# Designed miniproteins, single chains, continued (4), part 50

Each design is a single chain, and the fold is of that chain. pLDDT is the mean over its residues in the fold that is shown.

## One batch from the design tools (miniprotein)

Design m13721
Fold by ESMFold2-Fast:
Structure m13721 (fold): chain A 64 residues (1-64)
Amino acid sequence: AAPKTFSVTVKSADFDTLVEEVRKALKEAGFDSEETARNIALGLVDLGVGAGTSFSVSYQRVTA
């Protein structure tokens, strides 16, 4: 399978805003999952990302 990527720009250090931005990026990549967006946002907060930061996520299926 081809790799999939999506990018998120963190506009605020506010957690709710971060969840919203992550979910928006996931939706553009063809996924609409609030739980996944929250889990990604929690990981970013734990890593200490702040306002003005952007990141990209890449993944690919191993089988299927």
Scores: mean pLDDT 66

Design m13722
Fold by ESMFold2-Fast:
Structure m13722 (fold): chain A 70 residues (1-70)
Amino acid sequence: MPSEEEAKAAGEGALKAREENPDANAVEQLQGARDAVEKLVGRPVSAGEAADALAAALKRSPELRERLSK
């Protein structure tokens, strides 16, 4: 299970990707999440680990989910 800090980093990374490119698709948002989690943990993470962390962030924050949907 991703930690609370990993989930938060993934959510912030996806949001940053969306803010830098308003047309960022789900793959680009996931890449932003992956980059943020890798920076936090100091190692490469799989797309699956990044997806799990992002899913946890979206489940915990309805506001983040709304911001990524717009």
Scores: mean pLDDT 79

Design m13723
Fold by ESMFold2-Fast:
Structure m13723 (fold): chain A 90 residues (1-90)
Amino acid sequence: KPLNVEKFYEEAVKQIAELFPDLDAQKLLDTYLKRISGTSSFDLNDPNHLFWAALVFKLISPDGKLPLNKELIRQLALEAARLLGVEVPR
């Protein structure tokens, strides 16, 4: 049974926004997923991009439950900020 990738994506954006309210949470998540998929753009309507997003969410939530692990989401956001060349406030 496929993981609900869109629901996990929405929850990840929400959790990033709660951790870093002054940053664009959706842009951070999209940047990380573009890096993992090896593409210059990320589109959840692309089955290959959905596959990579599902793998990332399965790694963050091996039991398939929400909310996502807060520390793993923090690490994902920090890595995305590094990829964008954006400083993250402490």
Scores: mean pLDDT 75

Design m13724
Fold by ESMFold2-Fast:
Structure m13724 (fold): chain A 66 residues (1-66)
Amino acid sequence: SLKEWLRERAARLGLSLTDEAAELLIERVGEDREKLEGALVTLAAWARENGRTTVTAEDVERLVPA
């Protein structure tokens, strides 16, 4: 599924994406895998800068525009 793909891609970037975060990211970004991958790269950079390894739905709501 698209959600499984997102979580796998996030894991490759050293990031744990919650189920709710993955669902919200798809809702906000859409189903374009290239755009979703760009959003994951941005979230991974933010997480690295902030000493975080997990991204939650709250993080997506704040960082990813609707």
Scores: mean pLDDT 84

Design m13725
Fold by ESMFold2-Fast:
Structure m13725 (fold): chain A 74 residues (1-74)
Amino acid sequence: PSEEEIEEEINIALARMFAGIGKTLASRGKLEEAIEEYRKAIDYLEKNAPESPEAQALIEELKKKIAELEKKLK
């Protein structure tokens, strides 16, 4: 694979790591911390892979998860 392909894979993997931490925190009832981890994942993807269809799909999924958790906090 090209350096660009490897970089995209790494960036998406790092974002998925943040999303995984967020999921774990949400499962433990730590909703504010979960939202912050999902926001980190979105920020990372928007900065590092904004044109990737896989990244765009993940961003939309994470935004939906944040909205659901925010409804529970307010």
Scores: mean pLDDT 83

Design m13726
Fold by ESMFold2-Fast:
Structure m13726 (fold): chain A 89 residues (1-89)
Amino acid sequence: STLGPPVEVTRTIKESEDGSKITITTLYRFPDASEDIQEEVIIDKNVYKTGEKKRENGSADVDENYEEKEQPEEDVEKGITHNYIALER
């Protein structure tokens, strides 16, 4: 079985209540719509802002220095946590 390529990708960025972390939630929709995959990336605000600050004067878009998808061993040490949640319906 295969889920095929996602037909829609929705990304939401939220700052934590204490302002110390940023949660990036990505929802993947597949053609069969039986299973949606939700990916959460939690990153320290300081790490996230450091990446954005370099592009603050030139671009407000995604920087290649920003690790939002990968299995990063170093991300845990840098305060980046990846959580994958399968939404079954």
Scores: mean pLDDT 57

Design m13727
Fold by ESMFold2-Fast:
Formats: structure tokens, sequence, C-alpha cells
Structure m13727 (fold): chain A 104 residues (1-104)
């Protein structure tokens, strides 16, 4: 499951996943509920990533459960695909403006 905190990103994320051949459920959650929902889903091993416009997930939660937060300012399907590919290739904990942040 992938959480999206901006409904405008949800369509771009769905298209990017389809083009990458990734079968994942996309769920839209308000930013104010994203951290709670992400933690609950991560505890069950059901969460793969959170995608949004701004940082809403605690870094401790990302590290503890091994989930990624992807920050996008652009609705472009191509930029969404690039961010997802960067996350998958580098096992990044956070992707922001094309930079991957990984556990060392």
Amino acid sequence: MILVTDPRLAEAVRKALEELGIDAQVVVVPPEKANETAKELAERGELQAVIGRERVIDAKTLLEYGIAEIILKDDSVENVKKAIETFLKEKALRVEDGKAYVAK
C-alpha cells in the first residue's frame, strides 16, 4: 500500500505505478492524519511508501519500520516515476528533489 497526502498527486502516482509495472494500492490520506496512518500500516507490514508535497512523517517512524517518504513539488508522471525508481533502487528512507536519503 502507498499513502498519498495530496489528491492531485494520486492520479500521477497511479499512472507511474502502472507504467513501472508495480501493483500497489494507492490510498489518499490528509496530511494531518498521515503520520498516524503510516505508523499503523507500517506496524502491520502493509505500508511501502508515503508520497506527498511536504514532510509529514517522523524520521524515527521511517527508520523504525523501514518505510519511505517521497516529496514531490511536481504532478508530472515522469517525475513521479523517477522518484519511485530512485526509492526502489537505493532503498531510500526519503526522496526529496531527486535526492535519496538512505540509512548508513
Scores: mean pLDDT 74

Design m13728
Fold by ESMFold2-Fast:
Structure m13728 (fold): chain A 98 residues (1-98)
Amino acid sequence: LKEEIKKKLEELRERRKQERIEIYSKITSEEDEELFLEVGILLSLAEGYIIEGNFEKAREKLEEARKLAEKIKNEEVKEFYLKLIEELEAIIKEFEEK
């Protein structure tokens, strides 16, 4: 289970790596930059909880991340994170049934 979860998260990170770099380059405001970094930290915490099988805590962190992402003014940056949150939620659902 843990190895399967790690593989899924690694595949997600690799797919999103280039997009994340491009999205970061589009940030022009200090407020959006701070929100971008804070959402990133919450998603890293959620990934940690997913690896540990603590899906309840992972969902708590994803909800916190969603609330912060909704405050981002740049629509491309906001959409990037909302999509990533949805992908992480899908991973939780897949492994919650196992």
Scores: mean pLDDT 83

Design m13729
Fold by ESMFold2-Fast:
Structure m13729 (fold): chain A 67 residues (1-67)
Amino acid sequence: SSLKEMEEIYERLKKAGGKAETVREIFKEAGVPVPPVSDKEIEQLTKLMLEYHDKGIKGTDEKVVIK
């Protein structure tokens, strides 16, 4: 159930407020390998992941509206 797993991760990332240390911990708890990148890169990747998640929901909603 990849969607449920992703939803859980995104929820935790939002609560983290984008802090690199907390983001790394969330990935660790989710069993996702933490990439060996800088804190700034982790923060940037988190921002992009949250943006993609939001856009994904909007895309689905748009598809439902545009029948």
Scores: mean pLDDT 66

Design m13730
Fold by ESMFold2-Fast:
Structure m13730 (fold): chain A 86 residues (1-86)
Amino acid sequence: MMREEILELAREAGRTGDQALFEEAGDLLAEHGDREEVEEALRAALGAHAGLDPEKHSVEELLVAAAVREGVPEAQARADVAAARA
């Protein structure tokens, strides 16, 4: 099923950091996904990238953890996420 394929691609992209897999998942979401499927795929990718369970953490927590993994200080990551959601 397309939803499961998108989620698998999102998890693999998050786990590996492969930009081509992120682009492929994004293209499939643009063609076949709705808003909820986009959010679910983003949660899956962020969770895999941050090493966190996306079912147990908010999108905000996943975004902060992903940014910290990329080398952003936690305080700055929290400020950036808050600003983006304002």
Scores: mean pLDDT 72

Design m13731
Fold by ESMFold2-Fast:
Structure m13731 (fold): chain A 61 residues (1-61)
Amino acid sequence: MVVIPEGASEEEKEEVLRAYEEVQRAKEEFDRTKTEEAKQRLEEKQKAALRIYNEVAARTA
């Protein structure tokens, strides 16, 4: 289940959803390969998604 900040605009919702999709793709790559490179990519995408979520949440508060 994807959590989107309440009051987010359609563009902001797409931004958050895209970030979550990137995390999901990176997780699938890591699950398939089990490499350090894939793990680092997953961590980078997770950090980026959290940052995007927090920025959108701050704008909609």
Scores: mean pLDDT 78

Design m13732
Fold by ESMFold2-Fast:
Structure m13732 (fold): chain A 90 residues (1-90)
Amino acid sequence: SRLILEAEVSLSMAAIGLAVDVRYGEDKEIAKEALDLVSRASEAARQGNLEEAIRYAREAKRLVSKLSSPIAPSVIKSLEEAIRLLEEAR
């Protein structure tokens, strides 16, 4: 599905931003947990488990909302786009 591919791109963009926070951010532990959830969302989406992918992406967004980071708004936007695309694909 084109929608799943586009969701994967948005999840990858979120992962890149979170990787910066894991290395340089103040809330490294929360950023690591969010990055793991984004990875799980990508794997679930690739396997066609859209409900699981959406759940992991939403939990990642919840954690990212707690980050004191200038990158967090961009990561949230990417996660919101991924969630919309995954919901449209069901």
Scores: mean pLDDT 89

Design m13733
Fold by ESMFold2-Fast:
Structure m13733 (fold): chain A 98 residues (1-98)
Amino acid sequence: AAATAAAINKALADLPGDWEAVDVTNGLNADKTKFNDGTTFTLVNRVTGEKINVTIKDKVITMTSNFPLSPEEQQKIIDAISKVANTTDYDFVFKEEP
């Protein structure tokens, strides 16, 4: 979990703002190439307080934000997460829950 949070935080450094991954469960597989099924974590913008809850299950990465994400912002987040692990076989689903 701690090693997965560190890998995500490194990938998030390229995103605008001060983003941090917290509350990581399950995380990366032993080879650190993909996320384990049932992995969850929260991305927190420490400057704005904006949050994105991430759930990875059945080859779907669901991101639930408490703020609106533009298509450009969604793509930047996909790119950041894809730097952490192989997501080629995964679908990304974005939800807004203010």
Scores: mean pLDDT 80

Design m13734
Fold by ESMFold2-Fast:
Structure m13734 (fold): chain A 66 residues (1-66)
Amino acid sequence: MSEEEKIEQARKLAEEWVKKHYPNYEIVDIEVRQNPDDPDTYLVTVTLKDKETGTKVTIGREVEIP
């Protein structure tokens, strides 16, 4: 799997997790970074916006892609 494919997979896994746990939030931005301590682990930073109040929240997810 290419680096680009791993980044896209990490993004999709984070989006699915967010949709499950934050259903009232809209995804505004997703940033994916490889963990320098583990090349199979990606740090995904997701910026969410509450659909009702417009409040923005940032969450971090670690995703392992072998």
Scores: mean pLDDT 80

Design m13735
Fold by ESMFold2-Fast:
Structure m13735 (fold): chain A 112 residues (1-112)
Amino acid sequence: MKEVEEVKRRTREAIENRDYGAVQEEARRLVELVREGHTKEALRFAQELVDEAEALLDAGTDLTAASLALAAAQTVAEAVLEYGDPELQEEARRLLERVAALEDRRYAAARA
């Protein structure tokens, strides 16, 4: 869907620019997409953001961008747990567990 692709693009641009306000605005749009039934597409994008954040942490670069990507992914996963289909709720829970583990890694890296 063209709207989903535009939100994905804007979210990535906001993360690259380290624009917390823009990331929060696009995360709110992703929550609305979950509420409108675009749950699978939004959850897939959240998984992509978590993969990108993990790559940044593995490279030891841009902890701020990693943090923003994890925050957006967490917001989407929480929306899936609240408004999404039951079949996707287990996938959203696993994603939240992965976000928590990566946030622990980010916190440790920032203190090193």
Scores: mean pLDDT 84

Design m13736
Fold by ESMFold2-Fast:
Structure m13736 (fold): chain A 94 residues (1-94)
Amino acid sequence: MPTLIIHTEYSREEREELAREIEEAGLGEAEVLEDGSIVLRLHMSPVAAQALAYELELQGLAEARILKDGTIELHLRASEEARRALLELLRRYS
């Protein structure tokens, strides 16, 4: 399962809600770290996870980079549009 690390300016409550929505939808395992990042282990292929990250970046909703180990770091815009786009793409690529 690919690992996605999300950095965002959302409140702690909004981050915890996003993590819960992802887990309840069966899209992956999510944890909110002490530094406020969200770590996702996604129920999709690595290629699908990279396509998802690229699509968010193409829409101007996030900045993505792929680390040497295949982990994707995503700097997600602190907007409801970015949150909805992330959830929609997670559902589409899962």
Scores: mean pLDDT 84

Design m13737
Fold by ESMFold2-Fast:
Structure m13737 (fold): chain A 79 residues (1-79)
Amino acid sequence: MKLILEVNNEEELERARKEIEELIRKGEKAEVLLAVPKDEELIEKARAVAEELRSPILEIKVAALDPSASSSSEVTDFL
């Protein structure tokens, strides 16, 4: 399963974390992409969440979206 989670702020990051934790609890193999704005603090927090929730059955990637670019190549390549 491939899942893109948009994280525009810290509350959405916590929501994404809970969704990922639920996938781990269910034992579902998944690839997760955390799409975050170009905000250094939020990107660092998203990477920390990805590292903390590291699992053999779950791959978590973090992509920083440039709002001036309209679409991220990393998001397109993930799909």
Scores: mean pLDDT 74

Design m13738
Fold by ESMFold2-Fast:
Structure m13738 (fold): chain A 87 residues (1-87)
Amino acid sequence: SGLIELLEETLAEIEANPEMSFEEVENLILRTYLEAEERGELSPELRALFEALWREMRASIAPDASEEEKRQKAIEMLRRLIAALRA
């Protein structure tokens, strides 16, 4: 699936760049989502799954979380999304 490949590429870029801020990570993930939408790779079910996992990720971040802690939550979210798409 092209979507899985895009998400794995995004995850690899985030993991390769530990200096990337949480805002930069969020922007990269959202750009990947928009690219998948433009390619017609997002069904309503996949949109709902992404939105649910994104909301859960945001809710799991403590108000005083460090940039690295927030970044790791985004990585966990992407891994869960990829795993769900491969199931």
Scores: mean pLDDT 85

Design m13739
Fold by ESMFold2-Fast:
Structure m13739 (fold): chain A 98 residues (1-98)
Amino acid sequence: MPEEAGEGMRRMGEKGLEGGILSGNPRGATAAAIAGTGGGAGGMVYAKRGDLEKAREEAERGGRSAALAAESGGPNGEKARELAEEGGREAAEGAYAG
């Protein structure tokens, strides 16, 4: 559903932000949220076109990009990465469920 895709995008951004905060880098947090949101948006576009496999790949890609941004220079890089990747997966599931 469109509402579920939107919720997935929001969760992706939130997980990226949480990862950035845990990394101890506020700029990384902003970059991670942007990257996560972009991946979710891409996923949604593909899901609406009926390309559910590409929708998932795009959302997960955004999550991975957010994870890398969150890790930059922080004390909890591994946990930051895990949270950002989780957000990407949640965004992919939300896009796919529509």
Scores: mean pLDDT 61

Design m13740
Fold by ESMFold2-Fast:
Structure m13740 (fold): chain A 94 residues (1-94)
Amino acid sequence: SLEELVEELKKKLEELKEFAEKNGLKDVAKQVEEAIETLEKDPYDVKAIVAKLAEVFFAAADVLPTLSEEDKKKLQELLSEMLELAKKIAELSK
């Protein structure tokens, strides 16, 4: 269901926020916090959610070159999981 996918996305965003805070990635943490707030404000505003996730992905891309190979891999795995969830959410909103 859409509600279950939104809950899973929120959990992945919370994991990304923890990862960002642990690694001092302040811009990523900020964009993730705003994405969580967007989900909590209106979980059915798919357009706003997708737009905010794009900002999270761009912020994450900017910091990838500064990370260790292990942390790059962890970040890429989290982003990949979030992208799959975002795709499923967008498909259900059609």
Scores: mean pLDDT 84

Design m13741
Fold by ESMFold2-Fast:
Parts: C-alpha cells; structure tokens; sequence
Structure m13741 (fold): chain A 98 residues (1-98)
C-alpha cells in the first residue's frame, strides 16, 4: 500500500527528469543550429529522445512492479543526469570551437 504511493511519487520525479532532459537537448539543439553545427545539434536532440524512451519504459515497469520502482527510477534519474552532462559537454566544446 505505502510502496504504491512511493512508486507514484518516484514516477512523477522520473517523468520530470525525463522532460527536463528532453527540453535541455532541444535547447542545446537550437544553440548548436545557431552556431552552424547541425551534426551536433541532431546528436544532442537524439540523446534527449533516447533518455525519454528509457524513462517511459522504466515508468511502465515500475507501475507493474511497485516493489522494484525505487531501484528502476533511481537508475533512470541518474541516466538523465548523465545525459544532461553529456549535452552540456558537447555544447561547451562547440562554443569553444566557434
């Protein structure tokens, strides 16, 4: 019973993290397009999309198995943090080259 409520809160956090990563990728894509780096622009958008897909899959699995929700959603939150760091690194490299 309480595990189900905890799973619902973790689902909300994971969804927010996925949405943030997707928006971060789209924002980086716009900046890279403005710099004329269309290849990197597509790459950062792809990172955001892939992490959104992973997040959606983890949310579905967590709702089917609430007792495993915490582990799955913590992994997804970490993956989203790493994705944002990679996007930021690529953006910084492009800015330095411009």
Amino acid sequence: EEEKREAEELVKEAKEAGDETLEHGNRAKRELNALGNYELAERVAEIGRKNAEITEKAIKEALENPEKAKEMLEKVKKANEEAKEEIDRLLAEARAAA
Scores: mean pLDDT 82

Design m13742
Fold by ESMFold2-Fast:
Structure m13742 (fold): chain A 67 residues (1-67)
Amino acid sequence: SVEDLIEEAIENVRTLMELSGAPISSIKADLIKHLYPVAPGEIAPKDDRTFSSMEELEAYIRERLSA
């Protein structure tokens, strides 16, 4: 389901942060678009949006994948 995909995406990003030691502020929207494209032929454009918290990142992933 879409909900399962959203939860998996959130866990994958969390795991990536833990493995790399990267803080939440280093995660850009362009990385999420690259890992989880929602449109056929979507090129991962430069998107300098960053997130201030895991809750903001989770909300972004939920909104993106549920559209």
Scores: mean pLDDT 72

Design m13743
Fold by ESMFold2-Fast:
Structure m13743 (fold): chain A 62 residues (1-62)
Amino acid sequence: SLVFSNTSLSEEETREAAVRMAKELLEKGVSAEEAKAYIMEVYNLDEATARRAVAEALAELG
């Protein structure tokens, strides 16, 4: 595609916010699966993107 939508930066910012939220939830004792479901609803993310955000949060905590 030769059309570049100006949404990439906003998507990256949303992913970073989701990772931060997932880290906070995990530190509070929320499970990875529950954190994934929460960020999917709050940030309107698909499951693959939410999985990546939770995985990054876990990597940063461990």
Scores: mean pLDDT 76

Design m13744
Fold by ESMFold2-Fast:
Structure m13744 (fold): chain A 91 residues (1-91)
Amino acid sequence: VTELLYQLAAVIDMLSRELEKAGLTELAKRAREFADDLIKQIEAGTYDPDEAVARAEELVAEARKHRDKLTPLGQRYLDQLEALVAELRAA
């Protein structure tokens, strides 16, 4: 689970950069804050997997509304994030 959470944080950080390039500045900031929070919580041993999944699902839902504004790379990161969220829900 910890490995998947680190991968989740990395993909969210990469997606945040693509959201910023698309002019989605507030969503990019929220994504970056989430990735930073998640890393800090993992390192402190205080992470909640259910909270992480719920927060990631909210980010996916918001980002999907703007999928057409994303670069092809941004769309790939969004697809990867969706897949990781599904995998974490199954764990």
Scores: mean pLDDT 84

Design m13745
Fold by ESMFold2-Fast:
Structure m13745 (fold): chain A 81 residues (1-81)
Amino acid sequence: SNSKESSELLKKASELAEKSGDKESSELAKKASELSEKGDNVKASILGSKASTLLEKKKPNDKLSQKAVELLKKSVDLLMS
């Protein structure tokens, strides 16, 4: 299901954000994953989008951050479908 796939992508993005050194983005992505599992796709999408924007602003040239952003954007697209 979109909710399960989205939750897994958000969880992976959280792990990559943490490895990149951005705890705030990691926590936002983790909370978005939990909301996605509960079926709150709108709130999950908002938090996933915030995490993506934050990583692009703070760590635009970090490879782990770039991968996390890709997963966050894909998860948001799935949540909003």
Scores: mean pLDDT 86

Design m13746
Fold by ESMFold2-Fast:
Structure m13746 (fold): chain A 93 residues (1-93)
Amino acid sequence: MKEEIEKLKEEAIKEIERLTKEALERYRESDPEFARAVQKAAQSAKKTIEELAKNIEDVKEFEKKLKLVVEEYEALLRMIDGIANIIKRNELK
């Protein structure tokens, strides 16, 4: 069970890192502040995954919680993208 939890943890962290890389590629030239927001959000998501792995011993419960963390991170990235697009349109003058 511990070995399975560790494997699921590593897979989830890898997915967070993949999503983060894609988001950072969108902001590299357009807005460094949004790039920083993405990096901080990724760090928080990874920390939550590590804490869940430490506190949950049931594999099914852990997998369910991991899916929620990843889904919440994806939703946050979509929100950041939406805000960035609105701000950039309005910064023109």
Scores: mean pLDDT 79

Design m13747
Fold by ESMFold2-Fast:
Structure m13747 (fold): chain A 86 residues (1-86)
Amino acid sequence: MVATPEQREALIRAAAEALEKNKDKSDKERAKAAAEAIREVAKKLGIEALDPEKEYNSVGELVKALAESLGLSAEEVGEEIVLEIL
C-alpha cells in the first residue's frame, strides 16, 4: 500500500494514542488496542493499513505489520510512535 504523508501521520498518531492510553496493560492488550485504533482510522481514510483478521501478540509485532503495510521499516515507524508519545 502507498499511503500519503497525512494518512501515515494519522495512523501513527492513532497507534501512539492507543499505546499511551493503555501503557499500564500487557503487551498483547496494548497491541490489540493500537491495532483497533489503526483499523478505525484506516477505515475512515478509505485505506487498508492492517490485515483485518490478524491478531498481534506484542507491540513489536504490530509495529512491524504497520511498517510493512506502509512500505517502511519497523525502526522508522517505532521512532515516529515514540515521538508522538513524547
Scores: mean pLDDT 79

Design m13748
Fold by ESMFold2-Fast:
Structure m13748 (fold): chain A 64 residues (1-64)
Amino acid sequence: SDLILDMIARNTIYKLKKAVKEGLLTPEEAEELIQKINEARDKRDFDGLMKAVEEANKKIEEAK
C-alpha cells in the first residue's frame, strides 16, 4: 500500500541521517542512498524501495 511504502521510505531516510550523525556513514554515502529511496518512492516501485532499504541497512551494519 502507498502508506506503507511512504512509511518505509521515511523510516529508512531517518536511519541514514542518524547514521551520519553517529559517524557511521559520510553525508555523501547517505545522500546517494536517500536519492535511491526517494526515486523508488516517487515511482511507487516497492521492489526497488526494498532493495534500496536492504543496501542502506547493510551499509549501516557493515560500518559498525
Scores: mean pLDDT 86

Design m13749
Fold by ESMFold2-Fast:
Structure m13749 (fold): chain A 63 residues (1-63)
Amino acid sequence: MPLIRKLLEAAVAGDAEAAREYAKKLVEEYGLDGDLIDRYALRALLTGDPEAAAAELNAALEK
């Protein structure tokens, strides 16, 4: 999902407003688990690689 990458990019960039909007859309419109989103957002922040974290989360959602 392109929206997951946008969320993680916004989180790493410190854009709290954009990150909040993308997270809300993922939870409300796509029914994603907020805990799962938080886990991968933290991973992106710790690694500094939002692209890799987004790819891992997208792969996890395909299971």
Scores: mean pLDDT 78

Design m13750
Fold by ESMFold2-Fast:
Structure m13750 (fold): chain A 91 residues (1-91)
Amino acid sequence: SKEMEKIITLIKFLAIAASGSVFVAERAVERGRVELARENVEAAEELLEKIKELYEKNKSKLSEEEQKEVEELLKKVEEDVERGRRLVEEA
């Protein structure tokens, strides 16, 4: 449906923003800016939770193919966030 296409587009934008925040955190750690890195990982974690909430709320309305697409995005964002978290903890 058009409504579900909008939801998936929003999820994709949130995923790009979350991964982008992790990228900024990685660059910040390389420059010794651990506090900036922490803030960006926290922002990515908040965005990941928003993606999860949108997915759970709309899951029953999504096709099997759309569910797979969102689950693949979620896995990638979760892996990015976990990587960012480890970098901050090790800094």
Scores: mean pLDDT 89

Design m13751
Fold by ESMFold2-Fast:
Structure m13751 (fold): chain A 56 residues (1-56)
Amino acid sequence: SDGQEALKLAMRLLSDPSLSDEQKQRVVDIMLDYSRGRLSASEALELLKEIEEERK
């Protein structure tokens, strides 16, 4: 499911030493908004994928 994929990607991004503190804070904010119902699972996953792409 998109929610499970979002959680897995968020955990991977937060464990990545190449991500900046700003990028890690954005991951946390996305997951908090998702947990509070402010973002759908698909929206959260899309935003997390954007952060993953930025690190390339």
Scores: mean pLDDT 85

Design m13752
Fold by ESMFold2-Fast:
Structure m13752 (fold): chain A 71 residues (1-71)
Amino acid sequence: KTVEIEIILKKDGEKYVAEIKVNGELVDEETFETLEEALEKGKEKAKEIGEKIVKEENADSVNLKIEILEE
């Protein structure tokens, strides 16, 4: 079974929001002051979520998608 994890980075005013979705459902959202920080923390959270799913569901693979929205 394949699990899809998406990290969506978007600019909200002067801040950046990192959204993490698992199979299309929003599971985490956090706001950061820089794009670099949002990307690094987003990847960290996605790894934690992926490891948990693999451990609990014995998933065969995890697909990670990163989307950056610059407007």
Scores: mean pLDDT 78

Design m13753
Fold by ESMFold2-Fast:
Structure m13753 (fold): chain A 70 residues (1-70)
Amino acid sequence: IPTPEEVHKIFVEVYREGKEKKWSPEEFKERLIERLREAGVPEHTIENIESMDPEEVLKQAEKLAELEEE
């Protein structure tokens, strides 16, 4: 099971990749879920993210990226 720190890194990595490739919020959410599944994140956590609005998921990732940078 990945640690909260590892999950944070996945959010930030996918967010940065999405910005570079200009992904929509929907595409970003799909790619994030793929990465989280590959990392072994529990199903209940993935279901929570799947239930979120794609724009909300993107905003959460943005906040995590900002915390890492400044």
Scores: mean pLDDT 79

Design m13754
Fold by ESMFold2-Fast:
Structure m13754 (fold): chain A 64 residues (1-64)
Amino acid sequence: MHMVSLGVLESQRSSGEKAKQIALDDGDKEVIIETRTLGGRKVIIIKVSEKSAGSVIQTIQDSQ
């Protein structure tokens, strides 16, 4: 299975949580959330299946 990784700044956590909910609503049970430090900033990485990636990406973009 292919998973898509999407990075969101921790300050935009609400966008990440909305994206996770959309993936779960689409029946994607493989949603993984990780926190990483990139360039001194905390980034939330959301991994979803390809079928949910479009909806998740759109939600993150609409929240910015």
Scores: mean pLDDT 61

Design m13755
Fold by ESMFold2-Fast:
Structure m13755 (fold): chain A 60 residues (1-60)
Amino acid sequence: AAANRATALRLAADVAALREKYADNQDEFNRKVAELSARYRAEHPGSIVFEDPTTVRAAA
């Protein structure tokens, strides 16, 4: 659905911003991405699929 795609795109943009902010600290980046993904899953249940903390796609 378009709403699921929009949510996934926003999460992807937020992840990209975190990567830029923590470009020289992979551990902190991974921690922040995990926190962000948990928040998105809680706010938008069923909208996003995660294969790992840095891989996101829209749910069907």
Scores: mean pLDDT 68

